Designed miniproteins, single chains, continued (2). Designs and how they scored, part 80

Each design is a single chain, and the fold is of that chain. pLDDT is the mean over its residues in the fold that is shown.

## One batch from the design tools (miniprotein)

Design m6757
Fold by ESMFold2-Fast:
Structure m6757 (fold): chain A 78 residues (1-78)
Amino acid sequence: SEAERRLEEALREGAKRIAELVQKINPDIDPQYAEELARKYLREEIDLRVKNGTLEQKVEEARRLTDEAVSRLEAAVA
């Protein structure tokens, strides 16, 4: 469905942004592994926060979680 596509897109984009910042903090981490860990973190956290939520709510939570993680990691890089 369109909502499922939007969720996968949000997870992919979020994981990539998080992984890029993680690599700036620890350059020795494999890029693919960093992205995989970020995607796993986002999926698990979304399932905890909006377990009984709609796909649209999961998309919004994926974006919030990404912004939260990016903000924390950017503070660590600076």
Scores: mean pLDDT 84

Design m6758
Fold by ESMFold2-Fast:
Structure m6758 (fold): chain A 92 residues (1-92)
Amino acid sequence: MTPMERFIEELIERFPLFREPSEEFKKKTKNPVSLGEILELLRAGKISESEAVQLLRDMAADVIAINDRDSEEYKAALELLDELAAYDRSRA
């Protein structure tokens, strides 16, 4: 297991609501992705670590764009972005 794969598994445990795309997310976004899908693509070698990071950022940005600021989803997406920033710093 790569460090990135383990990081995404930890994100799924912390943010289980992002494991799979919700029906509302699928309807409101052009290219809906989930933590589960990103992890599967990484494990299959279909995307690079840098592509996985970009997909994580894009997913969180889409969640922020479609949800109310008081929603659980919006707050979780902000926390996920903070975790990504911390991961990037730990790898620098």
Scores: mean pLDDT 79

Design m6759
Fold by ESMFold2-Fast:
Structure m6759 (fold): chain A 100 residues (1-100)
Amino acid sequence: SPVDELKKIFDEFLNKVKPYLSDEDMAEIKSLADEMIELFEKGDYKEALRQLMVLSITFTGLLFQQLLQGKISEEQVDEALKILTEAMKKILAIIDKAMA
């Protein structure tokens, strides 16, 4: 199902970005992903898109917080943002297909 595809994409995303974020930050991003999936399951695709944008902005902010605290490098921020971009492309394709 599209819901199972979304869960798989988010699980792969979270596993790949785990080295760049704290456990607390990971829990926050997981919560936002779960909320987005719930909205998608309800057929609220516009609100699911809004929640996905909130996740993207929050993730980016948390990455820059880790960078400013000296916990990760600029190269690690670039790699994490690349991982986010690839996940976003896959998620947006699923939502676009559901809205068609």
Scores: mean pLDDT 90

Design m6760
Fold by ESMFold2-Fast:
Structure m6760 (fold): chain A 66 residues (1-66)
Amino acid sequence: MEEVLSSEEVNQPATVTMADGSQVPATVDSIDTVRVDGEEKKIAQVFVREGRDVRALRVPLENVTL
């Protein structure tokens, strides 16, 4: 179970490094500090625009470049 310990609204343009190593332009919506299985992690919620659609992704903060 994921517990949100804190959330910071950012709303900034960023580049996200995907699992395949590709870099995708995105907007960071928020940075959340979450607890998963007793460990604290920082997760960025980002929006990637694909044509006219917007996809929401949750990625580790270390994979985000502002």
Scores: mean pLDDT 75

Design m6761
Fold by ESMFold2-Fast:
Parts: sequence; C-alpha cells; structure tokens
Structure m6761 (fold): chain A 94 residues (1-94)
Amino acid sequence: SMLDVSSLSPEELRNLLAAYLRSVADDARRNNDEELAKLAEELFRKVLAGERPSEEEVERFTKLVLEHARKYRPEQLEQIEKALELFRRLVEAY
C-alpha cells in the first residue's frame, strides 16, 4: 500500500517480481505443494527472460497461493492477499 508501482523501473519491477516468485516457490517446495512450486518456478523463468505473465497465469497463481495459504498459513491470509494484489499490479506495470 506504500509502494508506488508507477515510479518503478523495468529492472526494479523484474527484481521485485522475481524475488516474490522465488519466495513462493521455496515455500511451496518446503510444504510439498508441487503444483504451486512448478507454476511459481515457471513464472520466475518468464519474468527473468523479460516476459510478462498472462492474466490467466496470474489468476491461476493467485488461486494456488490462496489455497496454499489457507492450508499452511491461515494467520497470514490477509497479508498474503495484499501481497497478491501488489503482485498483480507489478505484473501489469512490467
């Protein structure tokens, strides 16, 4: 809510997207959530290659992250929902 996405450079956008996707992939791997880990790793590679995730990929990623959060981190659900909203805005700006 304090981050001005419109002021970020393409390099800053890529770095923030990549860091978040790697964090999600690592968390999913620790909890044996193979489907989320595989998607996060795929989106990470796309972002590093300068490719924008599609709207369908962002929607699928959001769904899987929320399912993972409800199962493993229910106390952090509100924070994770806010992080996903920021993630979507970063993707749209990239």
Scores: mean pLDDT 89

Design m6762
Fold by ESMFold2-Fast:
Structure m6762 (fold): chain A 80 residues (1-80)
Amino acid sequence: SKEEILALFEETVARVQALAPEWREELDQQLAYLKSIKDPERLAALAEATLAHLRHVFADDPEIQAIVEEAEARLRELLA
């Protein structure tokens, strides 16, 4: 559901912000953008794209990579 996807992203963003506080404002803006999406299919597609972007940006951070991989796995379960 939309609520479960948004809850996953609120948790994921908070975990990434704890490890990368310099990204706090950018991640808050990304979360606000996801919350603004009305269409569930568009939200799901943008959620996948956002996790792919985070995986790319934090490629050299193994702790953040683990957080993103957990979020990708949970998102796949929510979309199945």
Scores: mean pLDDT 85

Design m6763
Fold by ESMFold2-Fast:
Structure m6763 (fold): chain A 70 residues (1-70)
Amino acid sequence: SMEKELLAQQAQEELLEEARRKQKEIDDLIKKAKESTPEQAKEYLDKGAGLVDEGRSKGRETLALIEELR
């Protein structure tokens, strides 16, 4: 039904937007790590690593939805 199709598209857009937000945060954390002291850099890199894993997981869901909608 059109309702299920719209719901799937909205879920895909939300997952993609969330993935974009996390990627932006990862890029920012990497930048801060490069500009920080070694001690601070470790904290930023640890946070970035967690966000990378979350972003990859959401990316896989987004790709699965795109494939299903084809």
Scores: mean pLDDT 73

Design m6764
Fold by ESMFold2-Fast:
Structure m6764 (fold): chain A 80 residues (1-80)
Amino acid sequence: MINAEVLSVEREGNRAVLTLREPLSSPDSAFGNEEELRVRAVLLAQGAMENSVVSKVLSIREEELEDSALVTAELELTEV
């Protein structure tokens, strides 16, 4: 199971900004792995937003904190 906390989802038209917290000490942590973070951003965004599909991940940003990492993902959406 993905052990990431969704902090916010901001949706505007066909775009969304997902902010999540990744635990650094967890064996499920994706910190430092951009490909895995993109996969997690899509999965968590699909779970957080109804009637939309993530069509593209536009950007991923990581910020390392003392006990976690803050991840910001910009997403392009298609409605279903």
Scores: mean pLDDT 71

Design m6765
Fold by ESMFold2-Fast:
Structure m6765 (fold): chain A 60 residues (1-60)
Amino acid sequence: SMEQMKAGAEQVAALEGRGAAAAGGMLGRDYSELGKGEEAVQLLKEAGADERAIEAARRG
């Protein structure tokens, strides 16, 4: 759901460095398989996630 996706993005935004990239990539992959990859990337940006997390999510 959108609420769960937003919660996931906020959790990723709390992480930094390698952990942020790994979590962002997983979130992006999971929601890309549901056809919601662009929404996941947008929520990560709005949550202020690490740029590495946003980049990893785009590749999911």
Scores: mean pLDDT 76

Design m6766
Fold by ESMFold2-Fast:
Parts: structure tokens; C-alpha cells; sequence
Structure m6766 (fold): chain A 86 residues (1-86)
């Protein structure tokens, strides 16, 4: 269900932010989720993977997961930039 999926994203994002010493309100989380949805399903999936990586307790696995997400974000940005240039 959409409600369960949204609640999962809020939980993951909140936990990831708390790992960085940031507390996010429900309103701020709703704004982040709305922006991600507007960016497309790939952006939502990457954000979920990034939040999962931030919640990883093993710092070496966390760094690997974070690098994978960063590389995929770079590819998407480059692909969209190429499409816009055509």
C-alpha cells in the first residue's frame, strides 16, 4: 500500500538523518518524499538505498553502499544532462 511505503520511507529517512545528528519533522519528511516522487521512481529507490546505507552499522559496508548510491546518482545526472543536450 502507498501508506505503508510512505511510512517506510519516512522511517528510513528519519533514521538516516539522526545518524548525521539531524532531526527531521514529519512536514520536512513529507517535502523530501514529494520532491523524490516528482523526480521519478528511480530517485525514490535511490533515496531508499541511500537511507539504508546510512543505517548500516558496519562502517566499511556503509561506505561501500554509499559509494554505490553516489555512482548511480552520478550516472543518472549525466544521462539526464545528455538527454537535455539533445
Amino acid sequence: SMAAEEERFKRLLRAAAEREGITLSDEELDEIIARLRAAGPEALELAARAAEARNEEDPERRERKEREVEEELRRLREERARAAAE
Scores: mean pLDDT 73

Design m6767
Fold by ESMFold2-Fast:
Structure m6767 (fold): chain A 75 residues (1-75)
Amino acid sequence: SIESLEKKKKELEEKLSKTTNPEAKAAYQEAIDEVDELIDKIRNEKASVQEVTKSQMRIMALEVEGDLLEEQHKK
C-alpha cells in the first residue's frame, strides 16, 4: 500500500540521516527516490503489477546494500 511505502521512506530517511558513509548514503538516497517514484506511479495508476514488484525488489536491494555498507564501515 501507499502507507507502507511512506513508512519505508521514513525508515530510509532516518538511516540516511544517521549514516556518514558516502556509498551507504547514495544507496539510501536511491532507495528513497525509487519509493517516491513508485508512490507517484501508483497514485496516477501508471504502474503495472510487474513494475510495482520490480520497484519494491529494487527498494529492498538498495536498503540491504546501504545496510551492508554501513555494517562494513562499523567493522
Scores: mean pLDDT 81

Design m6768
Fold by ESMFold2-Fast:
Structure m6768 (fold): chain A 89 residues (1-89)
Amino acid sequence: SLTEELLEAVERIIEEMERVGIPEIELPPQPGAAAIAEILREARARGLSPREMALLVLLHEARALLPSADPAEREALEAVIAWLEEQLA
């Protein structure tokens, strides 16, 4: 399902960010890149782990996609958001 595919991709991204560290992650120039950079800056200032930083970035991206998502994509994104929020609790 789309939800399972998206969760698998999210888990892979988190594992990679945890492995290589946030300073080595490059973001392509795109809408939202500035917001992501701000989240990472604040997270570093708070002393958060690479895993926590990855979770916060992915949560922000998933929430940003919700308003423009198709119904099937919305259900998958809501499931991903719920999972990410649970990981941060």
Scores: mean pLDDT 72

Design m6769
Fold by ESMFold2-Fast:
Structure m6769 (fold): chain A 77 residues (1-77)
Amino acid sequence: RLAELLALLRAKLAALRALAERESEEAVIEAAAEAAGEVAEAFGLDGEKLKEAVLNEDEETVKELVEEMGKVMKALA
């Protein structure tokens, strides 16, 4: 359900915010890539592909997967 996906996203964002207060920028970027992959998997998408795209600054692939997540959210709304 959309509510469960939003709860997961909210939890990941809270974890990243906590890391940003204690860790280096590099560690936060790595954690953000992991979180993005987990969120994509929860949406039924290729989480590993999104994780690698975030780490490699592949904006085209990130945009593609974010658009797919948006379609899933619309279908659940």
Scores: mean pLDDT 75

Design m6770
Fold by ESMFold2-Fast:
Structure m6770 (fold): chain A 89 residues (1-89)
Amino acid sequence: GPGAKAAIGGANGGAVGDPETAEQSMRLAAKAVGADEKTMEYAIQAGRWAAEGNVEKAAEYMRQAGKTGGGDVSAEIAEKLARAAAESR
């Protein structure tokens, strides 16, 4: 629903300042694309750091998620989050 799109958008942009919301949104997105457990863990950490405004660490964890999931999984998660964020505006 619209609330879920807003939460996903917040996690993608890290602008909500709520690490729990960012983590939950990333976990849901990762499950939706069938991400491996380790890839999901890296994506969740990226969401947490993004919510705290630490873009450098968020980017590093997303890069690690890409290495673990073969790159394509991280790209798919990022695209899905970006589309949800755009639609929520």
Scores: mean pLDDT 59

Design m6771
Fold by ESMFold2-Fast:
Structure m6771 (fold): chain A 77 residues (1-77)
Amino acid sequence: SLEQVLQAASGLKSEDPNAIAALTNALLKDPDPASREFALFALQESGSEAATEALQKALQETTDPHLRERIEKALAL
């Protein structure tokens, strides 16, 4: 849910590994497209090495071509 994604994004400020895992899970598996988009932006805005690695892993795990393109664009910045 979007609420869970917002809560996980708050954890990024403390470099909580559970926050990165929760956002990665939402990006790949949340049925709500708004939650997926916000998870992507939160990981991208983090700019941390761990968030970049999580995006790279999500790119390898996703079966959605639309999500794949969005992650590739985020990593190209």
Scores: mean pLDDT 78

Design m6772
Fold by ESMFold2-Fast:
Structure m6772 (fold): chain A 85 residues (1-85)
Amino acid sequence: APEPADPTVLASLEYALGREIPADTTREQADELIKEYMKETYRKVLEDARAFLARAEAEGAPQSLVDQIRRGIELLEKKIKELEK
């Protein structure tokens, strides 16, 4: 039989996703919802980071700052890629 998800985890997911989650949601289903939420969050941060990079480059920001932003973007892309597996 599928293992039910922890009620505290389900309550946290309802808050994070802004929608009701069925009480009979399994642990595997809850884990998948967590992955989807994390992926969406990282994609939003990635979009903001790309916009910040474009502004920094356009404004002639120091190369050290540009390099730091690029490294951050690479790390975010890596995290999203890991969550897609």
Scores: mean pLDDT 82

Design m6773
Fold by ESMFold2-Fast:
Structure m6773 (fold): chain A 81 residues (1-81)
Amino acid sequence: MIVLSEEEIEKAIAHLREELEKLKAGKEAPPSASMTPEQAEEFRKLRIEFLERAIELLEKRDMEGLLELVKEFKEEADKLI
């Protein structure tokens, strides 16, 4: 069962919103210095999609959906790195 308190969920939502705004503003460095510009852009798009979906799921308290999303994101990110 989910172990996160309501306060922890709200803090997670706030943090993810800040990260999403930074990514959209282009202030984030690529996760690897050896990434091509194309790989960095694909990873950035993947992170934006992940953060938007994660925020929506957290706002709905859909923790099962969030766990599946985290798994999906990790699998897709591993293909780009």
Scores: mean pLDDT 72

Design m6774
Fold by ESMFold2-Fast:
Structure m6774 (fold): chain A 95 residues (1-95)
Amino acid sequence: SEEFVKALMEAGAITLAAAVFSVMSEDPEERKLFDELIDEINRLEAEAVAKGLSPEEFKKRLLEIIDKAIEQARKLGYERTVKMLEEMKKRIEEL
């Protein structure tokens, strides 16, 4: 499915961006947030392959992971991280 390929490509772009920001962050709590985001997306990708998730279910689960990361970033006061994650969310919603 072209929709599933687009969703996987966006998930890959998010994990790459999160990995770069994790390495560049001097704040251990912000690094932990990015590392947890990467871990949750990697687990979702593994589950999608193992269970044959639909593109719609994959997209829904990916949005839930990002929403959780946005809430955590807001609670910790990482305004730049919130903005970045909200931009990623918009790209997924447009798939």
Scores: mean pLDDT 85

Design m6775
Fold by ESMFold2-Fast:
Structure m6775 (fold): chain A 62 residues (1-62)
Amino acid sequence: MSMSKQQLDQETLISLAEMALTISEKVGDTKGKALAQQALEKARAGKLDEAKKLLLESIKSM
């Protein structure tokens, strides 16, 4: 069953990952871009913990 809170968190992570991807492309951070793409994919798959870790690493790379 879908948990409404988890779905909201998933949508938030997807948005943040898309923003991180855009920012890393503008900054020219290829590592951050790759991590943001992986975070987006994990978030879309509902793997929220993995998405959070990848998103944090993407931001740290910038």
Scores: mean pLDDT 79

Design m6776
Fold by ESMFold2-Fast:
Structure m6776 (fold): chain A 104 residues (1-104)
Amino acid sequence: SEELARKLLEKLGVPEELYEQALNYDKSKSKEELLEILSAQLELLGVSEEKIKELVEFLKEKKVPKEVIPAIDVAFRYLVSKGLSPDEALEIVKKALEEVLEES
């Protein structure tokens, strides 16, 4: 849901200017296609294949809505831009997503 995506971005302190990147994603793409795009971005930025696989399985098992997937990408890239390592950024995003899912 858009609300879940917004809660994730807010929890991670992502600037509101970056919300448009997360919310104006290509809605014609399937959840599977968005997961492939996310996986490619994480790999490009140096996340290990093992951690990418763990994230994808987590998102599938928790039945995370497809609109949250672009928000994960935006939040991850923002945290890396703030000087966090790719692996640290991903763990922080995953933890925040778990907390948001529990609150929803």
Scores: mean pLDDT 84

Design m6777
Fold by ESMFold2-Fast:
Structure m6777 (fold): chain A 62 residues (1-62)
Amino acid sequence: MEKQIQVLKDEIENLKKRIEELKARYEKSTDPLEQSRLKMEIDTLKERIDVLNKKIEELKAK
């Protein structure tokens, strides 16, 4: 169980790094279509992190 939790935590860390990169691109973008796509991608990655955190909680409960 602990090894599976560590793998999920590592995936969350990688997703957080991607979100920060996308946020930096969003702040520098002057194209509204690019900003919309970047925001959608950021929101999708945040939802993925939430799903992974719920899986970690489920693994800890077992």
Scores: mean pLDDT 83

Design m6778
Fold by ESMFold2-Fast:
Structure m6778 (fold): chain A 85 residues (1-85)
Amino acid sequence: AAEKAGEVASGLAKKAFENGKTEEMKKMVKEDVELAKKLFPEYSEKLDELEKKFIDALDKGDVEGASKAAGELAKLIAEALEKKE
């Protein structure tokens, strides 16, 4: 379920800020985006936009912005996987 993937990613981003794991989260998101772009090249532009929003929010300490961007990114990937049936 795409909605659940978004909720989980948003929660994980908040926990990364709380536990000082923002750099680990940044690396993980970058790796996931690169994999997603290989599987769904038609979503590359949207994936790049969401990754940039996530990284910018993370670097600024914007917990809410990073959480939302991570959630939207995970939801987009989950929706793309569901459409490939």
Scores: mean pLDDT 80

Design m6779
Fold by ESMFold2-Fast:
Structure m6779 (fold): chain A 100 residues (1-100)
Amino acid sequence: SSIQEQLEALVLGYLSDVQILVDEAIKLNPEKKEELTKLFLEFREKARAAVAAGDIDAVRAAIEEFAAQLSKYLTPELKEKLEELTRLTLAQLDALAAAG
């Protein structure tokens, strides 16, 4: 696969995985449903724009910002899961950056 195809697949996978964590955050904070939905949609838009531009650094920045914001709404256990997913995704982004 091209670096672009790998970047697209990586970002789509992360979006799918963190959607579950956003849903859990909403269950834990039902009064924040609109705020958390907006946070996810804004992240998705930023990540998709960065992927379309082939801008790995912008993808990394969007992921880091999103993870930091979402973590405030999670239990310690779910926060560890978010941190693990984010760490693995950022490691794969670093590998793609090194290949380009």
Scores: mean pLDDT 90

Design m6780
Fold by ESMFold2-Fast:
Structure m6780 (fold): chain A 90 residues (1-90)
Amino acid sequence: GEALGRAIQGEDAPAEGVIATVEKAVELATNPKAKAALERLRAQIEARRAAGQTTLSGDELGELAREALAGLSEDDANEAVAALIQAANE
């Protein structure tokens, strides 16, 4: 949640740009559970875009990330968050 909000700077972000960042995070993730959580996050964002939502707020991204990471151990969730931070880095 928090790290994803930071990665997109808490501002409204284009849904396409967020999807691209999450796809890169999936490629960077090596833990299968972290990778699956990132794939769930991508699918949720794509579903919102398909419904006509062209931008996502930091709060919405934080909620979607929290939902996608729900049920993971702290270690698995931390690995998913680390991949998102790495994907969002310059």
Scores: mean pLDDT 76

Design m6781
Fold by ESMFold2-Fast:
Structure m6781 (fold): chain A 80 residues (1-80)
Amino acid sequence: DLEREVLLALTLIVSAIAIKYSKDEEFIKEVRELTDRVLAAYEAGDWDSAAQAVRELAKLLKEKGYTSAASALENIADQL
């Protein structure tokens, strides 16, 4: 499904931007671990696991104060 793949691509772009602008090594590590989980789930065709990893990424962004980005990723996860 092209739309699901586009939504995952948007999640990866958000993750890349978060890493680029962060100075917090632990936050960068956690974002990388979650994006690796998203990619592994996608390669396995496991959309439920992909959605769960996107939700965990949204929670992490919300904890860091990126509430609008977190809401966008939660909406993406609901559509996977």
Scores: mean pLDDT 86

Design m6782
Fold by ESMFold2-Fast:
Structure m6782 (fold): chain A 93 residues (1-93)
Amino acid sequence: AAADLQRFARLVENILKGLKEAAEKGDRFGVEVYVTLLVIGATILINSGVVPPELAARIRELVDRLVKAVDAGNFEEAIKATEELLSLLREAA
């Protein structure tokens, strides 16, 4: 439902702010915590069944890209993937 997508978009926006601050400080622990919260939120949203399969697949691809970027220490790509996820959620809501 649009309301659930809007709530998740708000969560992603708040996470993006924290993720940018942690990345600027080189705080890998902070980055990993924010990414974990985003992964949990995305998983709950997809499992709720309110998201169409095509949108769920796009969310999974962006989340996978985010996780791989963080594992590689590529915080710039992690921020970019999170920004693209936020844009996708806002377009879908």
Scores: mean pLDDT 86

Design m6783
Fold by ESMFold2-Fast:
Structure m6783 (fold): chain A 57 residues (1-57)
Amino acid sequence: SAAELEAKAAAYLARLEATLATLSGVARLVGERELAEARKLSDEELAAAYEAHLARL
């Protein structure tokens, strides 16, 4: 459902934001740009990225 895709998309973005909070210097600047690009992706694309992440754990 759309709600499930939105929830997974939000979870993926939250993980990127949490990772960004641990970074400093150039790595943080790169991470900030990556997060900004991720925010342009569809909920479907973000949900797929989240599922791929879970499959690797």
Scores: mean pLDDT 82

Design m6784
Fold by ESMFold2-Fast:
Structure m6784 (fold): chain A 63 residues (1-63)
Amino acid sequence: GEAAEFAKLEAGIRRIEALLPTLDDEALRTYLDLLRKEIEQAPLSEEQRARLMARLDALEGRL
């Protein structure tokens, strides 16, 4: 369901955050692009999608 998909995508973002000290800018862009595509295609509410996208935008701000 939507809650399970949201939790899965949140876990994906947390993994990227944990890997930040080891990721170069190219790797970070690749992971963010892949995760953005998953969020866009996932069966999420608009509020859930906006929250996840805001977190990706914050990580992209590191670039």
Scores: mean pLDDT 81

Design m6785
Fold by ESMFold2-Fast:
Structure m6785 (fold): chain A 88 residues (1-88)
Amino acid sequence: SAEVEQDRRLLEKYRARVDALVARADALVADNAPRRDLILVSAELSTLALAYYVMAKYSEDPELAREAKELADRALDASGRLDAWIRA
C-alpha cells in the first residue's frame, strides 16, 4: 500500500538520523561534554524511540515492524546511556 511505502521511506530517512545521534552520544560521553548537550541528544533519541515503537506496534508489514523496533531499541539504549551519565 501507499502507506507502507511511505513508512518505509520515513524509516530509511530516520535510520540515518538515529545512527548519527548514537555516534554523537558516544562522542559526547567520550569527550565529557556539558550536561546540556547530553540532555538535548538524550531527549531527541527518546522521542525517536517512542515514534518507532508506535510504528512497530501498528505496522502491518512484519519487516517494517522488526526494523522499526530495532531502531527504537538502539535509540532507547543510547538515551539510557546518556541518562546514566547525566545522573552521575
Scores: mean pLDDT 82

Design m6786
Fold by ESMFold2-Fast:
Structure m6786 (fold): chain A 99 residues (1-99)
Amino acid sequence: SKIEEEIEKLLEELEKALKEKDFEKAEELTEKIMDLIGEIEDNNKRAEWLIRLAEVYLKNGYYEYAEFLAQLALSIPGLSEELRERAEKLLEEARKKKE
């Protein structure tokens, strides 16, 4: 969908902003991504994009926010087993990396 295509582009821009340590731009992009995710009516699609956002933060060393986003995805009702397992694994990895 057009919303999902826009989220994908914003995730690429977010990864660049995080690598450049442009935290003001990263926060702005994250707010836009979260707003677009909120427009998705399907719970599993919404969770999928929250998990992908969390993966971007985890990959770039932002473990506390990755943990928050993984927990947010897990709070969504009616998650498929695959998405629940992905979010739980992401949560575990974020917690371990905070050691």
Scores: mean pLDDT 89

Design m6787
Fold by ESMFold2-Fast:
Structure m6787 (fold): chain A 69 residues (1-69)
Amino acid sequence: SASEELIKKAQEIVKEAEERRRKGEDLNDIINELTKAIKQYSEKDRRAALILADELAKVQLEKIREKRG
């Protein structure tokens, strides 16, 4: 179904975001891309948007931890 394809694409975006974090890429760039993806997927599939939102929360938490040492 279209929903299953969107969920699969959201999971691939999450995997890419995790790989980018492991490579030490800028967390702000990752947050911006995930935020854009959430906006697009929120209009198409709620579950796909939630998968992306969970990853955004993790990246935001890492950014807070970096600021605090």
Scores: mean pLDDT 84

Design m6788
Fold by ESMFold2-Fast:
Structure m6788 (fold): chain A 58 residues (1-58)
Amino acid sequence: DRERWLEAMLRRPWVSREEAERNYDVYLESLRSARRHPSRPEETFYDEALGRRVTLRP
């Protein structure tokens, strides 16, 4: 969690709040990216050029 992350980071005197939050934002963005792009749905799409469904994953 962000709160626990910040607490842990800020316990170290060489880590500033800005640095801790920046690192956490990068981490959260990674998680959000994965959540926003759920590749779990059908990994196929209709390819008009081929006139058939194509599997994105082999």
Scores: mean pLDDT 61

Design m6789
Fold by ESMFold2-Fast:
Structure m6789 (fold): chain A 89 residues (1-89)
Amino acid sequence: DTERERLRVELDRLLGQAGRAASAGDAAAVEEYVQGILDVARRGGASEEQLRKMEELGKKLVDAVSAGDLAAAREYLRQLAQVAYEGLD
């Protein structure tokens, strides 16, 4: 499963970058990384339900970062990560 392993590595990288950008209060960067996470999930075969959940969580994450609510941002990022990893397996 070279493709699955590659997608998981890319997801790990994007989640790490999103977390760092969120901690820095960079909502624009977080939005870009969320789009990258959604792309990885689509390429990995995530269901329509998983993609809808990820889109909603991504929006909430960006909104929380814009509001400076780091606790909410971390929780939404955690939930987004769970759904994204589910979509790869």
Scores: mean pLDDT 88

Design m6790
Fold by ESMFold2-Fast:
Structure m6790 (fold): chain A 72 residues (1-72)
Amino acid sequence: LEEAVRAAVERANEELGLGLSEEQKEALVAAGVAAPSKAAIPAAIYQQLLALGVSKDKAQQATVVIARELEK
């Protein structure tokens, strides 16, 4: 699942131009992997994006991309 979470985070960063550093991407992957279920991963990453200073609008768009990537 780590590989899928990493790919989803990288896709969201690319599609939305979030400008995340490697350290910030690692924090998002860690938050996703630590989620209690696969369904909880987008919410966990959303909270971490907000903690990193990403705007609410961009963070919400990112969770949609991440949920999409994790489902297929």
Scores: mean pLDDT 80

Design m6791
Fold by ESMFold2-Fast:
Parts: sequence; C-alpha cells; structure tokens
Structure m6791 (fold): chain A 71 residues (1-71)
Amino acid sequence: MTLTPEELTERAIKELEDMKRQGAPPEEILQKHLEALAELVRQYGADNPEMQRAASRLSEKTVELLDELRS
C-alpha cells in the first residue's frame, strides 16, 4: 500500500496524540517521532519536496506535544 507522505504524517501525528493521551513519557513520543521521520526519508527520499513538507509538519506537531510535557 502506497500512502502519500502527507497521509503517513497525519497517521503518525494521530499516533503521537494518542500516546500523549495515554500518558506516554516524552522519551517515547520523541522515539516515535524519530521512527516516523526515518520512515518518511526511507520511503520517499530526502530530496522529495512532499516528504520535506510532511516532515516539517510532523516536527511542528511533535514540538507542540513535547512542550506540553516539558517541565
């Protein structure tokens, strides 16, 4: 199944939000983010502009979630 970079990112964001609601620690959220970024690069390539936009969106959302968890 071939998802677009945007679709894969939206799925990853939903998973990160679900993890936060379940009380996952910041380290687990960061690990999931890194895994999703690695998958985007692996599947679509670092030079793919759609992947770059998707990665930026994922990173922005992860920063928001981590900021809410930081002391």
Scores: mean pLDDT 80

